# Ledger of designs, part 67: designed miniproteins, single chains, continued (5)

Each design is a single chain, and the fold is of that chain. pLDDT is the mean over its residues in the fold that is shown.

## One batch from the design tools (miniprotein)

Design m18450
Fold by ESMFold2-Fast:
Structure m18450 (fold): chain A 86 residues (1-86)
Amino acid sequence: SEELKKEIEELRKKIEEIEKKIEELRKKIEELKKKVAELEANPEADKEEIEKLKEEIRRLELEIGILEGIIGIIRGIIKLLEEKLK
């Protein structure tokens, strides 16, 4: 079925979009972790600013976890649709 193949292709495109978003979030986390490390090396640094950055990192890590879960669901759907093509 061409319709089923098109649905699989659209779902694969959605996975690619989500993977790109995860890459952007991972880069942001890396930048924030570098800022945290730099601030923690300074004994005069604002502890509240450090904690705020750590909370932002935790939020972004949670968002990545949710997005990875969504990819898992979409991959499961693709597998079921591919089995119908056989």
Scores: mean pLDDT 90

Design m18451
Fold by ESMFold2-Fast:
Formats: structure tokens, C-alpha cells, sequence
Structure m18451 (fold): chain A 62 residues (1-62)
């Protein structure tokens, strides 16, 4: 559902905010775990990953 995708994306973004130095590979692993937990489609999983990587870039440039 859209609600599950939003919740998963927000949880992933919060993980990145707590550790902005998390590697891209670790972020990908976290996305896989959250996709299984929330039942994300491949498209929703790609969106969540992109959002997390954008958040990481933004935080590292502040």
C-alpha cells in the first residue's frame, strides 16, 4: 500500500539521519529488510532507496 511504502521510506530516512556515514551498500541492505517487513513492490523499494541516498547526500553537504 502507499501507506506502507511511506512508512518504510520514513523509517529508512530516519536510519540515515542517525548515521549519515552509513555506506550505500548498508543502505541497500536496510532497504531489502524494510521491503520484506512492509511488503514493498520493486518500484516502491527503488523509490525508498533513492530517497535515502538523497537524504544522505543532503546531510553530508550541510
Amino acid sequence: SAEAAQAATEELVELVKKDPNMSDEEIEQRVEELAKKYGLTPVQKRFALASALQTKMQLLNE
Scores: mean pLDDT 82

Design m18452
Fold by ESMFold2-Fast:
Structure m18452 (fold): chain A 98 residues (1-98)
Amino acid sequence: SEAVRRQAEIAPILLSASQVLADFIELVKDDLEFSKELLEKWEELLAELVERAVAGEVDPEQVAELLVERLKEITSKKLDVELWVEGGRIKAKFKLKK
């Protein structure tokens, strides 16, 4: 079905973005309350993006752009982060802020 195809198209983007978030949380792991709130909001965002993609409201490129923007907002307060899309996956390079 079209819905299954759309979900399959965004799955690598969602998985790679979640891996970037997991790597970030490991770097800031001493702030457990921040990490918990962040994970809950991230899961809500992923669920919303899956529903919107299945409905045909967003395409894979738009999903990638929204997740990159959200990851930049989350990480920019603590780290200097380079984020890009490569081969249908989100990639990150983390640098400590001086």
Scores: mean pLDDT 80

Design m18454
Fold by ESMFold2-Fast:
Structure m18454 (fold): chain A 115 residues (1-115)
Amino acid sequence: SMKEKLEKLRDEIASLIQEAVAALDAGDYERFEQNLLKILEKLIEAIKTMPKEDAEFLARSVLRALERLAERMKARGYKFSDEVIEALKKLAEEFRKAGLDDVSEEIQRLIEKMK
């Protein structure tokens, strides 16, 4: 069911966020970025395959977590790589195509903050 798909995807993303936090705390920025890219790929899948309302809910929850991670990254002097910036730009475009302009704008603000 779509509910089971949403719950599974949410749990997978939550696990990836935990792994990203652990990598960041260890100073392993390569592993941090690998986990971040996987999170972004799952959000792109969500917006393309799920009802708009479910994809928006998931995206907003993830963006709040990424903004908190951005503060930790800034405190450590880390900035997003070009690969992460490009992936975020693609995610923002997909949300804009889906009519979620406000989510797209939040992603653009995150890019400007962390570039």
Scores: mean pLDDT 83

Design m18456
Fold by ESMFold2-Fast:
Structure m18456 (fold): chain A 69 residues (1-69)
Amino acid sequence: SASLYARKGEEYRKQKKYDEAIEYYKKALEELKNAPQEVVEKFKLEGDFESFDLSLVGRLVQALEELSK
């Protein structure tokens, strides 16, 4: 599930385990990119992401990739 991957990524980011955080955030984004737009909207409405901004996930992946260089 994309929401579970995003939450695992956030958990690893808080632990400063950036490589693991990047991996899980990428998995979350891949799940969402491969889903129809209606599925993405419904997924968010079902409360799987409590207050999580998917645009923030994209920014965090980019920042963490730069840190892992």
Scores: mean pLDDT 64

Design m18457
Fold by ESMFold2-Fast:
Order: sequence, then structure tokens, then C-alpha cells
Structure m18457 (fold): chain A 65 residues (1-65)
Amino acid sequence: NKEAAEKVVEVVRKTLEETGDIEKAKEAGRKKIEELVKKGEIKTDEEAQEASLAALKEIEELLEK
């Protein structure tokens, strides 16, 4: 589910830009995944894992800049 992954990545990016804190960015991403699961936008464990991996890649890319 690429749309759900994009939403998680956006929250992670914004949190990292505002706080500079990798752990806070990871927590924001995790909470967003939980929210999307509750809303039914993420329906499988595979979709949740894909969103988590996309968020981690975004953190790596922002740190490499």
C-alpha cells in the first residue's frame, strides 16, 4: 500500500525536520502506522512492514544530505 507508506514517510520527514531527533521521528512513524491500521488503510502485516521500511529509508536519505 504505497499511499499509506507515503503518509508515514511524510510524518517521519516532518518530525525529523522539526526536532532533529531520529528516535522521535521513528516514534511518529510507528504511531502513524498504528493510526492507519485502526482506520483500515493498512490491512496486512506486510503493508505495515513496507511503510516502516519506507520511513527508515527516508531517515537515512535526510541524514545523508
Scores: mean pLDDT 79

Design m18458
Fold by ESMFold2-Fast:
Structure m18458 (fold): chain A 69 residues (1-69)
Amino acid sequence: AALAARFGLTPGEAKIARLIAEGYSDEEIAKKLNVSKEVVKIARENIMKKAGVTSDEQLRAAVAAAEAA
C-alpha cells in the first residue's frame, strides 16, 4: 500500500493508521483486529513517529495526502 511505502509502516501499522484516520478509537481498532488495546497504543506511537505527526488530526491529514498522491 502507498501508505506503508511512504511512511515506512509495517502492514499491521498501515492497517491501524487507516482505522485511526477513519475515526476509530484504540478500543474499536483492538476489537476489529483481535489484538490488545496496548498493541494498538504502541503501534499508534510508532506510526506517529514514522509519519512525523503528533496528533490524530495530523495523522488523518497525512493518510489522506498519501492516498491522494
Scores: mean pLDDT 77

Design m18459
Fold by ESMFold2-Fast:
Structure m18459 (fold): chain A 73 residues (1-73)
Amino acid sequence: SSKLEANIKQYEEELRALEEQIREVEKELEELKKLPPTPENLRKIAIKETTLAILKAGKDFLRELIERLKKEL
């Protein structure tokens, strides 16, 4: 099971990196929301919100995968 342990560790590292990306995008969104609500700025917000939704879905998937793999240890 050393291979399974290594795979779990790799996914946990990917999950940590994904959590950091989520925090970065959330910070970018808060900065964008401070700007005037021009069509350009609203478009940028919409793109970042879409990116955030995708990243959060990926985080949820990785978390579920890690928990499932841990049950097989």
Scores: mean pLDDT 89

Design m18460
Fold by ESMFold2-Fast:
Structure m18460 (fold): chain A 60 residues (1-60)
Amino acid sequence: GPGIYQAVKDYEAKSPLELTLKKGDLVEVLEDIGDHWAVGKSLKTGEVGIIPKSVLEKVE
């Protein structure tokens, strides 16, 4: 669901629609896309993209 999450590992974007993350980066999840993907905004860079939920842990 929406909220603040933290990347539990590095994630390299596989397409232009995906967000690249480093372990420890904070992400605001804006929308869920099914069970495995989310639209998130990197709080570090301001970039918006899709992210696998498996690399995120909810902190807020």
Scores: mean pLDDT 84

Design m18461
Fold by ESMFold2-Fast:
Structure m18461 (fold): chain A 101 residues (1-101)
Amino acid sequence: SPYEELLKVLDELRKGILEVLEKHQAPDSVIEDVRHFFDVLKAFLEANKDLPVDEVADAILGMLDGLRGFLREHLDPETFAEVEKLIDEAKKKINEIREKA
């Protein structure tokens, strides 16, 4: 299912971001905000399984841009650069899933 593929990408992104934040000793408040963000994102995906995959993927991509903006303001440049690479890779995978659907 394209929705299961999207969930897998989001789970892998969440784990990767949290590992980077832990490695760089990011503030606990930022770590909690990231956990909350992915909980909301997963709930959005589960609530919208009946929508076209391209529409759901576009919404997720927009939410990831919001996360990127938040992290840019709250992380040092080195930590942010590592997280941004993970977000960009996830966005590529999401676009591939959208194009296959």
Scores: mean pLDDT 89

Design m18462
Fold by ESMFold2-Fast:
Structure m18462 (fold): chain A 61 residues (1-61)
Amino acid sequence: KGLEGLYKMLQRALDSAQASLDASIQESSKGTADDLERGRQGMQNAVDYLRKLAEQTRKEL
């Protein structure tokens, strides 16, 4: 249950961050938007990896 709560929190945070960054990119300047897009992708990959680790850990418990 603890890991499930953390997993859901990470998923919600990732979705929120992606939505905010994606909207900001579409509304802001292209140069800055390109930088934000790369940062967003990196952040998503990092969170996705943590999410996967949490899931694997939960399965082993």
Scores: mean pLDDT 67

Design m18463
Fold by ESMFold2-Fast:
Structure m18463 (fold): chain A 57 residues (1-57)
Amino acid sequence: SPDLEQALEAVRRAREAFDRYRRGEDVDESLREIARHNDEAVRLAEPHDLRLQEERG
């Protein structure tokens, strides 16, 4: 589904930011990018994560 494709893209961008973080490049910006793209991935995956709904039931 398109949401999953966008979630995968967000994960890829988070990985790129994590690679920069590991190299010691733009540490603060890389951490913010990881957080942003991780939030995007979670948001896009939320409609497909039916297991989290069991915790609310």
Scores: mean pLDDT 72

Design m18464
Fold by ESMFold2-Fast:
Formats: structure tokens, sequence, C-alpha cells
Structure m18464 (fold): chain A 70 residues (1-70)
């Protein structure tokens, strides 16, 4: 039971990390486009914020699972 909760938490943390890495790439692309295409830059920033939000939820759930595994 405790080990299963830890595995679920690890999977969620890995998913969060991938979303955070994707968001980071989108923010970098947005910064590069800010001057030449500000509308596209804004769209990419919004997408990055959404991914960061989902990652934060995954991290929150993972932390709760780890706390229960104690």
Amino acid sequence: SSEELKKEAEELLEKAKKLEEEAKKLRKEAEELKESDPERAAELELEAEILEGIALIYRGVANLLLKKAE
C-alpha cells in the first residue's frame, strides 16, 4: 500500500516534470517571438501557464500521496 502510493507519486512527479520542461520551451519560444510576433508570443505564454498549472496540480497530488505513504 505505502509502496503503491510512492509509485503513483513518482509517476505524477515525472508527468509534472515533462509539462514543466514543455512550458519552459514555450516560454523561450515566446520570448524569441515577442518583438516580431507579439500575438503568437502571448498565445505561447498562455499555453505555458496552463501547462505549469497542470504540473502544479500533479505535484500537489503527489505530495499528498507521499504524506499518506508515511
Scores: mean pLDDT 90

Design m18466
Fold by ESMFold2-Fast:
Structure m18466 (fold): chain A 60 residues (1-60)
Amino acid sequence: SLEEIKKIQKEIEKIIEESNEKIERALEAGDYKEVEKILEETKKKLKELEEKAEELEKKL
């Protein structure tokens, strides 16, 4: 369904925006370990959402 794919795209955008804000805050604090953690968690979430979007596209 196209609407479900659009919802996933919006969720991806939101995750990227929130992650960028968290990364900026961690960099300002000099917490490079927190930056690494945020990047890995973000990467994992994005991969899961991309895989869901691909499955939905294949069913169209």
Scores: mean pLDDT 83

Design m18467
Fold by ESMFold2-Fast:
Structure m18467 (fold): chain A 80 residues (1-80)
Amino acid sequence: SEKLEREIAIGMAQIALSVAALYSEDPAAARAAAEEIIALMEAKEDLTPEQAQAIAKAAMDGIDAGKSAEEILAEVRAIL
């Protein structure tokens, strides 16, 4: 089921982003960005598992690199 695959992909992204946020230089800002990213993924009904994986990777890489929430959200919106 495409719906189930989407739900699993979003759930995996949520776990990955939550872990990345714990170890960021600004955990509070990283958590807020992660929550907004997950909300954007949940709002997109036609989100593919490939898009969810790409978004999670871009966000995790951005958090690890110390990118601003605005920069990370701009990259995420470009994938959506």
Scores: mean pLDDT 81

Design m18468
Fold by ESMFold2-Fast:
Structure m18468 (fold): chain A 116 residues (1-116)
Amino acid sequence: HMSFREALARIAQKAFDEINKILDENLTPEEKLERVSEVLRKAFEDLKALMEKYGLTDEERERAYRAFVNLAATAAGLIIEKYPELADKVKERLLEIFKEFGVPEDLINEFLAALD
């Protein structure tokens, strides 16, 4: 039986591996941002399914959301490093995903601070 922490780590690791693979593909910067956004959306869907499976406290849910936000911040950093011209678009796209999936405002503020 996989623990919640182990399952969470596997979701994050799989997403991170897929993101790195996309960034190494011969695609336009815009296409890479779109595909990375799809990976992050899927990772959040998997995270929500995991949270529903485990009877989590509010503190445990916050930790799960924070792990996802950290994954998104890492992905944003990688894209911006390779394509500085996309910095604003990356920020906007990830904020849209966070709002779509109901990420708490305090964690969104932490994400924005990490990019400054």
Scores: mean pLDDT 81

Design m18469
Fold by ESMFold2-Fast:
Structure m18469 (fold): chain A 59 residues (1-59)
Amino acid sequence: LAEELKKKAEEIKKNKEKLTVEDAQKIFLEGVKENIKLLGESEEDRKALEELEKLLEKE
């Protein structure tokens, strides 16, 4: 879990720096969803994901 979470976080961060805003938002949202599933999904994490999804939808 820790290793997988760390890899995904680094991948998202690195990709976000290289990509357009739209691509970065999608990758970030997908990574957050996967991280939440790995950690067991807290209420705060769920709300953060919903906020990110709203940003993606508006874009």
Scores: mean pLDDT 61

Design m18470
Fold by ESMFold2-Fast:
Structure m18470 (fold): chain A 69 residues (1-69)
Amino acid sequence: MEELKKLFEEILGVSPIEEDDDFFELGGNGLKALQLLARIKEKFGVSLELSDLLKHPTIKSLSELIESK
């Protein structure tokens, strides 16, 4: 969870970020979303699609998805 929170903060350029803040509401766009997915694959070994982030746009929901994979 903390590692994913740091990725959100780095990519969005905003801090602090709460667990239930929406990535796209904080200023995330398609390019930033692809950057986040690439870093998730790099750090967690989990391949996600853009549609996964659209459905699970918060640190909490995305963390739960990564753990379920």
Scores: mean pLDDT 82

Design m18471
Fold by ESMFold2-Fast:
Structure m18471 (fold): chain A 80 residues (1-80)
Amino acid sequence: DKDYEEALKAAEAGDVDKAIEYAKRLIQQGRYAEAAEILEKVLKQDPNNVDAWYLLGVTYDKLGRKEKAKELYKKASELS
């Protein structure tokens, strides 16, 4: 499972842009729980990353956690 392994490695290395790229691929594949894990690691490294907050919102929305998704979208909007 190369996409998750590459995403995890990038997130652990602090390569935020690469971690976000692979998280987008995981979302496209319907792998929302794994994408959320990667994006949460990104936000620990870069808590002002608008793209990561927005994508985490999309991910929780896809997981059916609509209330949590709205909170995450609001954070992305406030940082923009």
Scores: mean pLDDT 86

Design m18472
Fold by ESMFold2-Fast:
Structure m18472 (fold): chain A 69 residues (1-69)
Amino acid sequence: SEEYLRKGLQAYAAGDYESAVEYFEKAIEEDPSLGAAYLMLGKAYEKLGDEEKAEEAREKARELGLRNP
């Protein structure tokens, strides 16, 4: 899961947002609690113009993050 997250980050940095989505989805398949993968999936969907999927991914990342008391 961390390896797929890393590959997704490399694809995202290279501007290959479609490949980034695929890698982040694979990271989530291996570790559904990996909030970082959902956060990055949201960013990749924003770059692809899929605002609905970007928002859904961000909401899931926030839920998993437990950051706001």
Scores: mean pLDDT 81

Design m18473
Fold by ESMFold2-Fast:
Structure m18473 (fold): chain A 50 residues (1-50)
Amino acid sequence: SAILEEFKERMRNAKDRFEFEVEAGVGLIYAAVNNDKELADEIVELIKEL
């Protein structure tokens, strides 16, 4: 989805670990509010890969 690609780009372009965690947190809040389990699962996997 377009929103998943946007959060992937934001997380990839994070300058440091703190910025990465902020972008991941925003994505997870968005996923929770919109009941988007696929987005939440993908963000969690990106966090685990680091």
Scores: mean pLDDT 80

Design m18474
Fold by ESMFold2-Fast:
Structure m18474 (fold): chain A 79 residues (1-79)
Amino acid sequence: LEARARELFEQGERAYKAGNYEEAARLYEEAAALFAEADPTSRELARTLSNLAVVYRKLGDEEKAAEYEARALEILRAA
């Protein structure tokens, strides 16, 4: 679960660096779902959600960006 999530996270990072923001969002969302299933309070989940916020800002979706940022901050504050 976590190993697959990390693999997807790395693929998302590569997609983001290549400017493929839609693909990066999909890969990070998949990674976030698996990280959440493994441990909903993990630092890896918080990091993935923070990256999703950045990606959605690049896509012009401020609402989704704010939602992912809020979720990441909630995890980090609860830790």
Scores: mean pLDDT 85

Design m18475
Fold by ESMFold2-Fast:
Structure m18475 (fold): chain A 93 residues (1-93)
Amino acid sequence: SMDERRERLRRLQAELVKTKSELDEAIDAGDKEKVRKEVERLLELAEEARRLGALGLAAAALRYASEGYRFLGETEEAERLEREARRLEEEWS
């Protein structure tokens, strides 16, 4: 139903905000293991957003995950996610 979809989107958005906050804290602390876990969660949230057709949320999650990969020195993965986020943004702007 539309109400169930709205509730799922609200929950997904709240989880995205929380996960981004935890990513930023982990980066500030220099905790590479925690950064990797938050990146993994952001990639899960991006896939959930894609399945719901929430491409803006998916793009945001991919950009946040890219920041985590840059902190980890995984530049190729970061750039791949940035390109995917831009593609999603261009398709639905």
Scores: mean pLDDT 89

Design m18476
Fold by ESMFold2-Fast:
Structure m18476 (fold): chain A 89 residues (1-89)
Amino acid sequence: LVEIARRVGERLTRRFEEEVRRETEARSATLSEEERERLRREAEERIERAREAAEAAVRGVEKHAEELEREIEEGVRELERAVRRVVER
């Protein structure tokens, strides 16, 4: 689960990063040097925010996965106990 979430997060971040850079590059052809520098900074800030959001989402999945693993382990133990009770008595 965590590995899948990480791969999805990385793929989405990379695609967003590529889209933002492509958009910035296309727009920069019609802008002054000062406007290009501002656009580059805005693009970098957008990319950084997207990365932070993706990392936060992955951390959320990690916490959920750990909780789910605990619930599954407890469920398996309950099933094992129930089966043993029926088989032995």
Scores: mean pLDDT 73

Design m18477
Fold by ESMFold2-Fast:
Structure m18477 (fold): chain A 133 residues (1-133)
Amino acid sequence: SLYDLLVKGYEKGPDSADTYTAAGAFYLAKGEYEKAIELFQKAIEVDPNNATAHLLLGEAYYKLGDYEKAIESYEKAIKINPTARAYSLLADAYEKMGDYEKAIEYYNKAISLATGEGRKLLEKKRDELESKL
């Protein structure tokens, strides 16, 4: 299974940034957010420019309700590798903080990088937030 491959990867290379990131993603998927944070922090310690580790660290903080730390982590991910997903997650965090203007700004940045059905879903989210202004 994919789970078995991730566990075996972690066991064979626990000191690699990619291995820590994969292990962290596994615990994030399980809802073990504090363990995920520890592993993503280890990934960043090994490779400070690992955009995926910063992005997933932000997701773990978001799941714990620490939206300010989520924003900081997403902003670091975006500085390394700006993606539609990273902008969308940053927008979700600003929405949770009630900053609808910033949420709309970052959804628009996500929309500019998105295509197909993903773009349509982001446009719908943005339009729903604009109705609250």
Scores: mean pLDDT 87

Design m18478
Fold by ESMFold2-Fast:
Structure m18478 (fold): chain A 84 residues (1-84)
Amino acid sequence: MEEEAYRLGERLAREASEAEGIEREILEALLRMHVGIYIAAKDYDSAIAFAKGALRAAEEAGDEELKKLAEELLKEVEELKKKS
């Protein structure tokens, strides 16, 4: 589960780093949506893995905006897991 989530986050963030305009906005929204779905399912480990995969892809692409988004998502999930 976690390994699949990591790979999905990495792939989706890589696609986002290559996208511009509306396509990039849609892919960023999909990143947020996937994290939200894992959180709603209380699957915090998959959410963390997904966010880490997204962060790795953003770092490899040198995409600072996408990196910031992935870092914010990761922090949010880690804080929620602590409260659960």
Scores: mean pLDDT 86

Design m18479
Fold by ESMFold2-Fast:
Structure m18479 (fold): chain A 83 residues (1-83)
Amino acid sequence: MRRLAPAVWEKIKASGDEELIKKLEEAEKLTAEAQEALIQHDLDKAIELMEKALELAKEIAEKTGDRTLLDIMETTLEYLKSL
């Protein structure tokens, strides 16, 4: 999964932290749902789902000290809001 920061994924898996793995999986699910909403031309829903994914990315960054996923989510959300 290169689009969602593979280095962060590898780091979290190596830590064995089930809570962080679960949060990463939920963030991926929300991102996929946001992409589906964009395909359906529901920009408001896509933004809402991406904001939820961003909250999970913030928690991951706080626990790991790695901002890669958070930076990707923030950049994506800014792009969506600029449409």
Scores: mean pLDDT 77

Design m18480
Fold by ESMFold2-Fast:
Structure m18480 (fold): chain A 73 residues (1-73)
Amino acid sequence: MPVIDATKDPKKAAEEAKKLLKEGAKEVKLIIEKDEAADYLVEMAKELKDEGIEISAESEVEGDKTVVTITRK
């Protein structure tokens, strides 16, 4: 399962995660800044849905970060 640190470059991390999911990855884990996680996930889900890809997301808050597991349906 790929793990992507989105704290340094959230936009680049989002593009990498979307690419992996489009290429058939079942699951991707993201490390995101705590206050950005909700908006980041909404935008990613919307873009992937437009491409015919449905996802589910599970998030855990860990200190100042949120760890999000994105699973392709």
Scores: mean pLDDT 77

Design m18481
Fold by ESMFold2-Fast:
Structure m18481 (fold): chain A 84 residues (1-84)
Amino acid sequence: MEELKKEIDELMAEVQRLVDEARRLGLTPEQREKVYELVAKAFEAIEKAREALEQGNVDLAKQYIDEARKYIEEARKLIEEARA
C-alpha cells in the first residue's frame, strides 16, 4: 500500500514536470493540445488509482497506475519530438 501511494505521488510529480516543460517549449497549438490532453488523461488515471486504493482494490489501482504511465510516456515522447 505505502509503495503504491509513493508511485502515485511520483507520477503526479512527473505530470507537473511535463506541464512545466510544455510551457517552456515553443510548442505549436496542435502539439500543446495533444500534450495537455495526455496530461489530463494521466491525471484522471492517477485519481482513479487513488480511489481504487481507498476501496482496497489493489489490482485496479495497479491498472490505473499503468494507464497513467502510458499517458505520461506518450506526452514525454511528444515533448522530445518537439525539441528535435
Scores: mean pLDDT 83

Design m18482
Fold by ESMFold2-Fast:
Parts: C-alpha cells; structure tokens; sequence
Structure m18482 (fold): chain A 60 residues (1-60)
C-alpha cells in the first residue's frame, strides 16, 4: 500500500542519515523526491535501497 511505501521510505532515509553526511544525504533525498514525482513512490524506495546498499558496502 502507499502508506507502507511511505513508511519504508522514511526508514530508509533515517538509516541513510546515519551513514551519509548532510550534503550527500540532501542530494540522495532530492533525487528520490524527483523519482517519486516522475515514477511513483516505489521507484523512490528502490533508489533509496540502492543508495543504502552502496553506503553500507563502503563503510564495512
């Protein structure tokens, strides 16, 4: 549901905020917002999951 996607996006953004600096986080969130407007919330969620995976891989 749309509410589940919104919650997922909030959780992904929260996790990214712990791994990225403010500048990187802002850029990622702006691009996710753009994708949400053009392709919907599922596209934004996928993008944030991809960025989270990249950030976690670099910090391991």
Amino acid sequence: TTDELKLRIVKLASRLSKLLDDEELTEVLMEAGRRAQEEGLEAAAKYLEEKLKEAEKKKK
Scores: mean pLDDT 80

Design m18483
Fold by ESMFold2-Fast:
Structure m18483 (fold): chain A 69 residues (1-69)
Amino acid sequence: MTPPALSPRARAIVDAALALYAERGGAAVTRREIADAAGVSMGTLYRHFPSTEALERAVLAVVLYEADA
């Protein structure tokens, strides 16, 4: 798998989403909670991941990369 080329801020958002999904399951996690956990504003979250699908794809790519490493 090709590792995702994420900026430090985008990586922090993905890592926060991964931690919350692991802790609570995806259905119980809001975008606001992900932004707060990553230490970013909602505007910053939307700038890096303008759709839920974009965020989910980045999370999946990181999981697949870490599983291969």
Scores: mean pLDDT 72

Design m18484
Fold by ESMFold2-Fast:
Structure m18484 (fold): chain A 71 residues (1-71)
Amino acid sequence: SAMEELEKKFEESLKNLEKALKSYGVPQEEIDKIIEELKKKFEELKKKYSPEETLRLFDKEILRAYLSVVS
């Protein structure tokens, strides 16, 4: 289903973000905090938006989280 594909993409994006943050030397505790906040945002988006809109908005949240730590 579209939701199952969305969940898989979500998990893959979080793993990619974690690897990127680790490569920049971000502490594991900070990475875990970022991942948990992104999981909360994803759950809220799923309740309010279609799978396609959820994916689009989620990609922006991933980018925002990354930039907040790297900059």
Scores: mean pLDDT 82

Design m18485
Fold by ESMFold2-Fast:
Structure m18485 (fold): chain A 88 residues (1-88)
Amino acid sequence: MKEKEIEELREEFYELAERGNEIAERLNKESLSKEELEELKKEVEELKERARELLERAKELGDEELVERLERYLGALDLTLKKLESLE
């Protein structure tokens, strides 16, 4: 059932989006150690990889709304990575 697959992808996306928001909030509110910055950078890279996998699956299922959301999310993760790199 394509509808169940779409629901599962959207749930996975919302979990990724929540974690991405938590990382962004920490970067804005906290003075982070080098070790914490390295851990967050690794996590953002993992989120980016998972988001790319979801993007390909969303394209295959024809969920245009989810494709657009994932493309925007990947862009936001790229900005977060650049910010993390600038804080080294």
Scores: mean pLDDT 81

